Designed miniproteins, single chains, continued (3). Designs and how they scored, part 95

Each design is a single chain, and the fold is of that chain. pLDDT is the mean over its residues in the fold that is shown.

## One batch from the design tools (miniprotein)

Design m11499
Fold by ESMFold2-Fast:
Structure m11499 (fold): chain A 62 residues (1-62)
Amino acid sequence: SLEEEIRIALAEMILGVEKAAGASQETVDLLEKAVDALREGKYEEARKLFEEAGNPAGVKAI
């Protein structure tokens, strides 16, 4: 759906911003897993991964 496409796009934007800001490899790995979980429709898993990464914007996007 359009809503799912928007969530994935926002998550990818968040990942890009965090990489540009010099986020740790641990944070980047968690955010990449969160994006993958969103692509698979696993919203609860994605939410937990964003929370572990310390990214409240990602949690709010889903």
Scores: mean pLDDT 79

Design m11500
Fold by ESMFold2-Fast:
Structure m11500 (fold): chain A 62 residues (1-62)
Amino acid sequence: SAADRARIEAITAEGLAAVAARDVAALERQQRELVRMYLTADPELTARGGRELGRAAREAGL
């Protein structure tokens, strides 16, 4: 749904902000929320968000 897409995008954006802030606890919370959304929402958008966060975290040395 549109609400699920907006939620996934918001979770991804919050995760990226956590990476920029080097806030590992916040990043882990957002990653767990993406996993929950994967089972109940758009798996393609959720997977993309997960890959984006993973890349950003790796680039940040997290």
Scores: mean pLDDT 79

Design m11501
Fold by ESMFold2-Fast:
Structure m11501 (fold): chain A 63 residues (1-63)
Amino acid sequence: MEELEKALEESRKLGRDIVRLMVNGFLEKLGREPLEDSDTDEQFEAAMDEIAEEIVKALKESR
C-alpha cells in the first residue's frame, strides 16, 4: 500500500519538474525571469497564472 503512495509522490515530483521546465520556457518567451530552485510553490503558482493569462490574452487579441 505504501508503494502506491510513494509512486504517486514520485510521479508528482517528476510532473512538477517537467511543468517547471515548460513554465521557464514560456517565461523566457514572454520576456519574464525564470523560476529558481529556491522559489516557493506560491511563486511557482503565481508564475503559472501569469503565463496562462498572457497566453489567453494574446490568443483573444490575435484571433
Scores: mean pLDDT 68

Design m11502
Fold by ESMFold2-Fast:
Structure m11502 (fold): chain A 60 residues (1-60)
Amino acid sequence: SLEDQIANAVRNALKEKGVSDEEAERFAQRVREAIKETSKLPADQRDVALAEALRRIVAE
């Protein structure tokens, strides 16, 4: 799924930056959950909410 592809890309990018496998997987799971939760929102709010959620996860 697109969720899996994005989560895999995030995990790979974090591992390339030296993040541990455990932390990279936790971040990937948070990204996947963010996509899942924002998909429940109306279409006009979904993209903005997803972008904000992803920004927060990356900024941590």
Scores: mean pLDDT 78

Design m11503
Fold by ESMFold2-Fast:
Structure m11503 (fold): chain A 65 residues (1-65)
Amino acid sequence: SIAELVDQLQEAIKNLDRETAKEILKKLKEQGVSADSVMGALDFKRLGEEGIKLAEELLKYYESL
């Protein structure tokens, strides 16, 4: 489900696992999820500083898909 993919994305970003996060983003894009919906679903306060930086980079990647 989309909710399971979002939970997996949150974990991947928290762990700074860029490659796993990119694969999850491709799956979300295939399911027609908007960038705004991905942004709204992430809990940024639980990502830490490095996770937030990675999330910002990954969202630019997502918009380029």
Scores: mean pLDDT 85

Design m11504
Fold by ESMFold2-Fast:
Structure m11504 (fold): chain A 70 residues (1-70)
Amino acid sequence: SKEEEDKLIEEFREVADKALEKLEKANDEKGKLKLKELWEKFVEKYHQAKTVEELKKLIEEAKKEIEKIV
């Protein structure tokens, strides 16, 4: 459903925002750039996703990449 999709996007955005805050506190300019590129790539893929299942997989993959950056 759209409500489930919106909730998943909101939760992922919160994860990304917390990661950005950690990188800012650490003065990690390279990490911030990687996070920005990851978010831009996610947004492009999000527009191509046709199902909530595809969106969940994209978010899981993106969260794993954020974990590697932080």
Scores: mean pLDDT 81

Design m11505
Fold by ESMFold2-Fast:
Structure m11505 (fold): chain A 102 residues (1-102)
Amino acid sequence: LIEEAKEYAEEAARYALRAKEAAIKAGDLEAARYAMEAALYAAQAALAAANGDLEKAVEYAEKAIEYAKEAIKAAKSEEAKKYAEKALEYAEKAKELAEKAL
């Protein structure tokens, strides 16, 4: 569960970074900013899970979820939206696994 929570959080961060890149290419700086925040918090969730700090892993995953949702709402391109949706999916799974490991 801990290793899986970490892996899903890492995937959330990777997809959020891809969403940021797609948003920048589309000239959507608002979506890019939210995607970058989602990536940062997903990375922190992965680090917290790796360190066994499951309460922080849940907290950071929740923030990654919120910013991924904002990135989806702001996204003007289908590519940016698709990657932000994947980031949301993985962040939600990371949170679920971290909660189960508590």
Scores: mean pLDDT 88

Design m11506
Fold by ESMFold2-Fast:
Structure m11506 (fold): chain A 55 residues (1-55)
Amino acid sequence: GTRLSDEAVLRAGEAARELEAEGIHPSGAAALQAALDNPDGSVEELKERLRELAE
């Protein structure tokens, strides 16, 4: 597995919270995968990836 920083995990959590406010309900696994795919990504980049992964 890829090593994740606390900062990457926090940004993925922020992205998930913003999407939930928009009516999208990503899983915790999807949020973690978004962080793994782009550990240096901004909240906006993580939101885009998370939308792709959202069920």
Scores: mean pLDDT 77

Design m11507
Fold by ESMFold2-Fast:
Structure m11507 (fold): chain A 69 residues (1-69)
Amino acid sequence: DVHETANKLLNKVKNDLDNLVNNGKISQSQANNGYNRTSQLLNTLVQGGASPELMKQAADDVLNETKNS
């Protein structure tokens, strides 16, 4: 189920972003932006029939970009 995969990835990203905020690594605004970007990207990938592996790579890329912002 691609929707279940996307939801699990989005929840993982949210938890990772929340941890970065709690540890003072990023702001809440940066975390909100990262979460919104991940949500929009995963929704697009699900609609396009992307593989779970591609969705995971995309989520990891947004998380890494957010860490370095």
Scores: mean pLDDT 84

Design m11508
Fold by ESMFold2-Fast:
Structure m11508 (fold): chain A 89 residues (1-89)
Amino acid sequence: SKIEEFKKKAIEEIKKADLPESVKEALIKLVEEAAKALKEGDDEKVDHIITILLTLPEQVKDSLTEEQYKKLKELSEKLAKEIEELKKE
């Protein structure tokens, strides 16, 4: 399924990113919750997870280097976009 493929690729990309382990764990959990919500057709939950993903960089900014912040922002925006596209199918 497209949702399972998204989940697998997203988790692999997160694991390879130069980010703190706590941030990686948070992103993986959000990806897993998004995949579950997408499978269940829970649009409200999907939208909520997209909001959390987009706000996460600012929430953890003080614990990140400038390069890590930029990487997290780019990754969060990419994941949110992919989730939004899966929701529309």
Scores: mean pLDDT 87

Design m11509
Fold by ESMFold2-Fast:
Structure m11509 (fold): chain A 65 residues (1-65)
Amino acid sequence: MEEQRQEALEIGNALLDYRRAHPETWERAGRAAAREGVGLGVYFDASTTPQEHVDAIKARIERAA
């Protein structure tokens, strides 16, 4: 149960790092996700590993930009 919180924190850290590296892409993807009624954080799933989750988010951010 609490392990999921640690994974979420690690994913959040990776997303924060990606946001700092690609601020324009992040902003565009964030607006696109919000328009679909989903937040980038809502894509978190305990069924995925942190690394795979980050990779999937990066792909979506690039696609939205």
Scores: mean pLDDT 59

Design m11510
Fold by ESMFold2-Fast:
Structure m11510 (fold): chain A 61 residues (1-61)
Amino acid sequence: ERREEIEKLALEAGYDPETARQFALGAEWLGLSLDEVKRILENTPAMVAGGRAGAAALAAA
């Protein structure tokens, strides 16, 4: 339920499908609310503009 909504929000923000799935899984494990997810996506436009760069940053973590 919440995972599907997070995945849709990430895709709508311009994330790669694979990255969107990984982001949704991470957000679920961290227990993030939809409100927090929306704020993260709004405050990380650089990751949205360069989806691959965002994926590399997440992989490096």
Scores: mean pLDDT 68

Design m11511
Fold by ESMFold2-Fast:
Structure m11511 (fold): chain A 59 residues (1-59)
Amino acid sequence: MSLEELIEEYAKKFGISKETARRRVENLAKALGISRKEAAELLLKDPEGAQRRGVAAVV
């Protein structure tokens, strides 16, 4: 799945805008030092786990 498709699925699943989804993906990618595609896949599969990992990366 492309990055754009992952962002769209994430936005649709959580009822948020594609713009908000893109921002969350970019923030997580920066926090974890991973690609935007990996961050998008992580948020789509386990949004709670992704948030926990993002918090851990700043501690």
Scores: mean pLDDT 74

Design m11512
Fold by ESMFold2-Fast:
Structure m11512 (fold): chain A 76 residues (1-76)
Amino acid sequence: SPLEKAREELDKAQELLKAGDYEGAAEAARKALELALEAIRAATTAEEVARAIGLAIAAVGILIEAGLKLGKPAKV
């Protein structure tokens, strides 16, 4: 299901983030977010919606952290 796939990609993103692979973590977190949004659309119960939203929030958190670690180009 999209919910299970979102969880798998989120777990992968967390492992990559811990390993210092910020580019890989961002890619996996983006995929997790896309799958979580699909899970929200496919949800038939309030519990499924809540679970999918939780995964989406976690994925956004990883994207923000990975983005901060990758840095912005400094203005010269």
Scores: mean pLDDT 81

Design m11513
Fold by ESMFold2-Fast:
Structure m11513 (fold): chain A 57 residues (1-57)
Amino acid sequence: GSTEEALRYAGLAGQLAAAGRLEEAREYIKKAEELSKGDPLGQAAVGAAKKDLEEHE
């Protein structure tokens, strides 16, 4: 479902950020955010991915 897809995209974004692929990480965060509208679990995962991105910027 959309929650599973949001979690997958957020997780991938975190991995991309750790690998220095920041632009790709941002795109996956955007996809995860869109899928997480009104979903607290998905939104929490997106927040974690954004934090990972910030730490690698």
Scores: mean pLDDT 81

Design m11514
Fold by ESMFold2-Fast:
Structure m11514 (fold): chain A 78 residues (1-78)
Amino acid sequence: LEAASDNLPEASPEEQRAVADAAADEAAELLAAGRLSAEDVRALAERLRGLAKKAEEAGLTDLAAALRAAADRLAAAA
């Protein structure tokens, strides 16, 4: 998840959306398996919201929406 986030600035908008969605799904599965704490999932959700703000400032509105949706999904799973 952290490694995927580090690669986002160099990825295409479509790849960035795919990474955000995959990160949310992976975190939810890891939480269900007991491998991530609720605190870790919330921290990841906050990080994704930060990335969404940067994406919006860059004019990547669809990416920003996808990242916010992923963050909300993670927060709900925690």
Scores: mean pLDDT 71

Design m11515
Fold by ESMFold2-Fast:
Structure m11515 (fold): chain A 71 residues (1-71)
Amino acid sequence: AEAYYNLGNALKAENRLDEAEEAYKKAIELKPDFAMAHLELAKVLQEQNREDEAKEEALKAQKITEEDAAA
């Protein structure tokens, strides 16, 4: 999961947004509760002008972090 997340970050830095999206989605596939991967995917989607999808991923990240804080 972390390897795909790091790959996504590197691809995003190179402005390779489609490949970054794929890498973050792979990280989420391996670890669905990976809040940071959902958050970074939301940022990539926002940069692609896919605002509704970006909001959904940001909300998923918020839900995961709120559940962790409830412990």
Scores: mean pLDDT 78

Design m11516
Fold by ESMFold2-Fast:
Structure m11516 (fold): chain A 64 residues (1-64)
Amino acid sequence: MLSLDELRDVLNRTQQAREQYLKELEQLRRDGAEPERIAEVEERIEQLQKSEDNIRKWIRELEE
């Protein structure tokens, strides 16, 4: 479906999104946010990490 260049672009955007959520998580912890809100951001970070791993796998498969 996606070309190698498109997959690399998606990977870069996913990495940027994960970094943004990590910064948000640190801010929420500093502000003493509700545990449920912290858990939601942690879940998003986990989902983005899984997406990065899958995209890297697809890139590797297409390079072969």
Scores: mean pLDDT 81

Design m11517
Fold by ESMFold2-Fast:
Order: C-alpha cells, then sequence, then structure tokens
Structure m11517 (fold): chain A 67 residues (1-67)
C-alpha cells in the first residue's frame, strides 16, 4: 500500500544522508507538485550537494509514479 511505499521512499532518502524530517519534506514537496529545481534548492539550503539533491528528487519522483 501507499504507507509501505512511503516507508521505502523514506529509507531510500535517508540512505542518501537525509534526516527523516528532511526526507518527509522532500516527499511532501514532490507530492504537492514542486518542481525538481525547487526541491534541489531546498536540499542545497539544508547543506546537501547538488548530486545528492538530484538523486533524492529522482527517488521521490519514482516512488510517487509507482503509487
Amino acid sequence: GAALLRRIGLAELQSLGLSREVAEEVLEMVRAGASREEVIAFLQAQGFSRETAERAVRAAEGLLAAL
């Protein structure tokens, strides 16, 4: 179900070094229709590299597409 996919997504994002709170914010931003660049900018403001931010966005997009 959606809850299991959300848990898998949070685990994937956390494996990239994101905290649970930051990972949940990324999933909510993508769900709300935020652009890739908006999510990348948010993660860079949190201190993440662009490469990590791009991987996080792709992971979140893939999970929402699977729902």
Scores: mean pLDDT 80

Design m11518
Fold by ESMFold2-Fast:
Structure m11518 (fold): chain A 98 residues (1-98)
Amino acid sequence: NEEDFKRLAKRIAETLKRAIEALKQGNVDEAIILGSTAEIAAAVGITVDRKKNPEGAKKLEEILDLISKGLDAAQNGDVDTAIKYFEEAAKKAEEYAK
């Protein structure tokens, strides 16, 4: 439902902000763990909402794509690109939580 979706989106945004901070501090491994946590949360949300909240599922799919790109960049040592993708994902998650 709408309230559960907004709560999930807010938690994803907060987790991604922690991942961004970890990257800025040089803690790439911590950022990958946090980004992966956000990725799993988005993937579970998509699965739960796909039939009952298709619009929410589409929004989570967009966020998931950005998180996956950020994780790929972080794993390849491209910290600046990882930060950009995580920031875009967090921004969309915050927007969708409104």
Scores: mean pLDDT 88

Design m11519
Fold by ESMFold2-Fast:
Structure m11519 (fold): chain A 88 residues (1-88)
Amino acid sequence: MLKEALYLHTLAVVSKLVNEVGKEEAKRKAEELLERMKAENPDLPEELVEAAREAVEEALENPLSEEEAEKLAEEAKRLGEELQRELE
């Protein structure tokens, strides 16, 4: 669930960036976000980092429409909320 939620969230966020600022600028911002994630979470499992990177590459090659990205962002948020609810 966590790996899938991260993938869907990253795919939605980067697809929105492509729609808002274009592919080249979105790629730059996505790489910056990935580097910040790794720097702020040095103990983050490599498989989660790879899932996020794969989502970035997918969004840059086949960006979702704005409507599709919004729906996936809501699904990823729902999955994340379910995970947090189980921990409470």
Scores: mean pLDDT 77

Design m11520
Fold by ESMFold2-Fast:
Structure m11520 (fold): chain A 105 residues (1-105)
Amino acid sequence: DWRAAVRAALAALPAEVRQALAEAAGRLLGVLAGKAERLGNEELVAELRERVRRIAADTGADLAAVEAAFEEGRKRALAAPSEEELERLIEEAAEAYRAAHAAAG
């Protein structure tokens, strides 16, 4: 069972590392949701919000903190003054996620 194996692997990590990884993932999904919202893709925004709930459940992270990171990313993406700045925000969020993943091992 792939999902059970992933949850077991995540459960072996320190809680602070799981929380940081979940929040970094939430923020990245938030920035992507902001981009989707700018393009009028409401269905993708709803799907990304659902992914945040699943990430919190799978990592054991504080859902409110992951949702706050998602909302931060979404608002920053919506407020981006240009497509170049939006792309920069996506790159920064992706790099932060990679750094959190590397710290997890």
Scores: mean pLDDT 84

Design m11521
Fold by ESMFold2-Fast:
Parts: sequence; C-alpha cells; structure tokens
Structure m11521 (fold): chain A 76 residues (1-76)
Amino acid sequence: MENIKKAEEYLQKGREALKAGNYDEAIKYFEKAVEYASDDPELKAEAYRNLAVAYIHKGDFVKAQEYAKKAAEALA
C-alpha cells in the first residue's frame, strides 16, 4: 500500500534525524509517519513511540507521556 510505504519512509527519516540529534526534524517526520500509518496500528504505535522519545530528548515530558499513551491506544 502506498500509505504504508510512505509511513515507513518517514519513520526511517525520523529515526535518522533522531540519531543526528535533530529532534524538531525527527518530530515532523514522525508526525508524517502517523498520518500515513492511519490504518496500520503497529506502524502508528511505532511512530507515536518515536514521537515520545523525541519529546523526552527535548525535555517536553508532558508531550512524551501523551504520545506514549497514544502508542498504547493504537495497539488496543
């Protein structure tokens, strides 16, 4: 599916940005991954988990907790 391929592409770009310490760029890519993974609970949960990690690195623990909860909800 085209959307699943796009979700995986954005997850890869987000992970690369995260490894580089570019947390704002990583967040943008993971947000796009969530958008394209709308019908895939596992990819959506992975994108939300990565958003939580990026927000932890930014020191935004409120957003990190919100995205961790969204990741759990995506798998429910």
Scores: mean pLDDT 85

Design m11522
Fold by ESMFold2-Fast:
Structure m11522 (fold): chain A 60 residues (1-60)
Amino acid sequence: SAEEEAKKRLIEEGARAMAESFATMLELLGPDLSEEEKERLKERLERAARELAEELKKRY
């Protein structure tokens, strides 16, 4: 249904916004983290965000 598709899009946009916010936070922490550690943390969150989004989308 149109409502189910809207919910799925909302979940995807929410997951993206969270990932972008986290990336910004890591950037602001600057020298407290190495570039390798920042990249690993970004990849881990992106994976977790995708998995959680897929789990939520199964509801619709």
Scores: mean pLDDT 84

Design m11523
Fold by ESMFold2-Fast:
Structure m11523 (fold): chain A 62 residues (1-62)
Amino acid sequence: LVGQLAEVKEDTKVVGHPDSIVKKGTLVRILEVLDEERVRAEILELGVEVVLPKSSLEVLPG
């Protein structure tokens, strides 16, 4: 998971920032697996790090 690219499966709220929505189709790089439910990821388009639900992400084949 860490270092892999993933795509957001459906519109999802940023953990800790519920007013911030990451849209379906957004590409992210997984930086860290925080626990069974959460990852820290970089939104490639924006260069911003966010915490997202692991279930909202589809890891892309390498």
Scores: mean pLDDT 81

Design m11524
Fold by ESMFold2-Fast:
Structure m11524 (fold): chain A 61 residues (1-61)
Amino acid sequence: SLTPEEVAERLIELAEKHLKEGNVKAAQTLLDAVRLLIDKGLVTPEQRERAEKLEKAVKEA
């Protein structure tokens, strides 16, 4: 079974990849899922920081 941190890591990595490829809507959907994990306190501080930087990049795209 995947831990919430392992799920968050995979979602963040996929969001980074999709954003790099110009797939802004896909990245946003993945980050919405990460936000649910953040709001439950299920991610590391480093994962939260990475997700918030990506959320900002999506808003600016």
Scores: mean pLDDT 88

Design m11525
Fold by ESMFold2-Fast:
Structure m11525 (fold): chain A 56 residues (1-56)
Amino acid sequence: MTPEELQALLNKQIALAQANTQKALAAEKDPKKQALLQGILDGVIDIAQAVLNLAT
């Protein structure tokens, strides 16, 4: 897999994760659970960015 292909794949997965998280947040009424979901999304994005930085 080329670095460009990896970047495109990770960007697509980040967009899907963001969309799924926003949908889950809209359904969730508990602020504590909403904060947990945001934290998980932030962690996923950070890992994806670190992988891209190492691959390029």
Scores: mean pLDDT 79

Design m11526
Fold by ESMFold2-Fast:
Structure m11526 (fold): chain A 63 residues (1-63)
Amino acid sequence: METVLTVSGDDPAGRDYFGQAMEALLAGDEEKAREYWKKAQEAGLRVSATLDEVREALERARA
């Protein structure tokens, strides 16, 4: 299944920011999710999806 979400980069800070972005999305805090997503990318984490695409996938999984 070619889901858009491929995460690469083993920087612990990037992984922590990515986790916080996901938690913010689950909590409905899109602004926080966007900031953490940006921080994860700045820390060298590469994600094959946009934040909006991940948000839509999470909404569909919950619906």
Scores: mean pLDDT 72

Design m11527
Fold by ESMFold2-Fast:
Structure m11527 (fold): chain A 65 residues (1-65)
Amino acid sequence: TTKTTAAAIRAIAIGIEAGVEVKTRLEDGKLIIEITVRDKKGAEAAERIKELAKEFGHEFKVYYE
């Protein structure tokens, strides 16, 4: 859907801006957004993506190095 695509694009853009890798996949009609965090800048980006996912009703997963 248009909203799902917009959410994925915004999450990826936040990741690029913060220098953090963001992966997205679709499972059972739900967008899953994944991020790997190593530093505080990445953690800040993760919080932004978490709020985005919550607002759009998508799943968000964070991995820490």
Scores: mean pLDDT 77

Design m11528
Fold by ESMFold2-Fast:
Structure m11528 (fold): chain A 71 residues (1-71)
Amino acid sequence: MDEELAEKLEREAEELEKIALEVAKKYGAEFLRKAAEDLRELARKAEAAGLKKTAEALRRAAEILEKAAEE
């Protein structure tokens, strides 16, 4: 389960990077920052539940959103 979920999130992360830049231009950087905060909170909960790979993938997604918000 954890590996399958992490793989799905990693695959979606590549698409997320492209979408995040477009979302930042259209909806503003604050929207992406809030989404990144939500993902980090979810990552903490996933790690506490033993879903280490999923937590790592969620943190990477949050980093992508924050980086897009800064550009």
Scores: mean pLDDT 75

Design m11529
Fold by ESMFold2-Fast:
Structure m11529 (fold): chain A 63 residues (1-63)
Amino acid sequence: MEELIELVSYSAKENAGASEEVVKKIEEALKNKDYETVRKLLIEEAGASEESAEEAVKALKEW
């Protein structure tokens, strides 16, 4: 879980330009296994494309 959260946080910050507040919200949603909220935060707050957010959530669910 911690390693997975670290990878998502890194990807959101470096590739999507997410703020620290958005990264914290994504981490909280991941800890709760709330993948719908993770997807929404990536699209609405981090500016990720719908396709990129779906791919990220799919990878998280399969890991």
Scores: mean pLDDT 69

Design m11530
Fold by ESMFold2-Fast:
Structure m11530 (fold): chain A 66 residues (1-66)
Amino acid sequence: MILERIEKLIKEGKVEEAVNLAALYALMTGDVTPLRHAAELAEKAGYTEQAELARQIADDVERIVK
């Protein structure tokens, strides 16, 4: 599952990879759920800038795709 992959990447400190994967998924499918999930996990792990970026991309995708 994509959510499990995002969780694993963030646990491994690969937060940028997790956000990029979630963003690509959102652009291809219109589903921002993985981006919202990545933002929450990144924020809890202390990666505040990556969390904010993930939320911004999710908001942008929702505006563009829907």
Scores: mean pLDDT 82

Design m11531
Fold by ESMFold2-Fast:
Structure m11531 (fold): chain A 73 residues (1-73)
Amino acid sequence: MFRERVRRALEAGDVEEARELGREIGRLLAAGRREEAEERARIAEEVARELADDERAREAAQAAVAGAAEAYA
């Protein structure tokens, strides 16, 4: 489920959806749900590595990182 959402967002270069997926991770971390946040981050990093040669996927992955930082702050 989460992996499929990440893959769709990155393959589509959907920066807005990727940023929101990152915000979900940041909110979990801010709420003290560390294990869930780490699992989702691991999934997102794995998918981003698989798509590392795709420029649009890299842009979306950067948006996810920004979203996580924004929500965790």
Scores: mean pLDDT 83

Design m11532
Fold by ESMFold2-Fast:
Structure m11532 (fold): chain A 83 residues (1-83)
Amino acid sequence: MVSKEELEREVEIAMHLIAAAVYKIIAERYIKKKDYEKAAEAYEKAAEAYRKAAELAEGEEREELLALAEEYKKKAEELKKKA
């Protein structure tokens, strides 16, 4: 049975993952406009959201979320080189 505390943690993880997804969409829209500086900022915010989700997660999920945070941080750095 899912506890109230467990469900509340799952909601917080989900909210951070939604934030990451939103920022990824924003970044892709800026890339299409060739606004690489704003696209980089959006990917940095996506990476931050994945890192916050990882802080609440455990085990393999935590490792996967930290890997995603690092991936989007690197994508932001590459876009800054094009700005």
Scores: mean pLDDT 88

Design m11533
Fold by ESMFold2-Fast:
Formats: structure tokens, sequence, C-alpha cells
Structure m11533 (fold): chain A 64 residues (1-64)
């Protein structure tokens, strides 16, 4: 059952679209952990990529 990982990923996606990269990182981190716990390595890799992009965007914003 992958519902928790997907829910958290959706919350991260929403935060990312709003430009709230700190919140996106929090949700993607929780989603990544949930995906790994569920054994969904494909979903975990997808979320890991999204987490990386959110971290990159936050760093760019802070270095302005």
Amino acid sequence: MMERARELREKGDKAFKEGNYKEAIKYYTEAHEAALEAGDLELAREIGRKLYEAQKKLQEELEK
C-alpha cells in the first residue's frame, strides 16, 4: 500500500509549485522514507529526484 508516500509526494509537489521549497523538501523527505519502507524503489527514485530539485531551488533562492 503506497498511499502515504503518494500523498506526501503530492503535498511536496503543491509546495514546490507555490515556491515554498522548504515545505516541499520536508514532504519529499517524508515521502521518500515512506516509499522505501513500502519497498517501492521506483517511486523512491522519482521522489529522490524531486527532493534534489527542491533542494537546488532553495539553495538558489538563499544565495540571491
Scores: mean pLDDT 81

Design m11536
Fold by ESMFold2-Fast:
Structure m11536 (fold): chain A 68 residues (1-68)
Amino acid sequence: DALAAARAAAAEVARRSGVDEEAAARALQTLARAGSATEEAVRNVLLAMGADEEAAEEAARRVAEAAA
């Protein structure tokens, strides 16, 4: 479930990088609903929100796999 993966990824990124969990969840769920949750798109959104590169890459892989 891409939406569930987006929420889980947002929670993990918030815990690791201090990013706003609700804002990240909304952004990632929007990408998933639009069919645009590619690894690159998810990573770029999380980096723009201030996530650490490592956390963003892990979250991007997870969300993109669930959306595929």
Scores: mean pLDDT 83

Design m11537
Fold by ESMFold2-Fast:
Structure m11537 (fold): chain A 60 residues (1-60)
Amino acid sequence: SAVEPLVQLLKHEDQNVRWTAAEALGKIGDQRAVEPLKKLLKSEDMEVAIIAQEALDMIK
């Protein structure tokens, strides 16, 4: 499972890396990603916030 490394990538300085990590976590569907993804919903980058919401919707 790639969940732990992907959760760490949500804190990466590169917005593209954070975006890719959020999308991958949504597709994996692991509940451990829920809290880190919720933090991204408050991002100043609207596109990152949108992908975090989509990822959360995939996990349910």
Scores: mean pLDDT 77

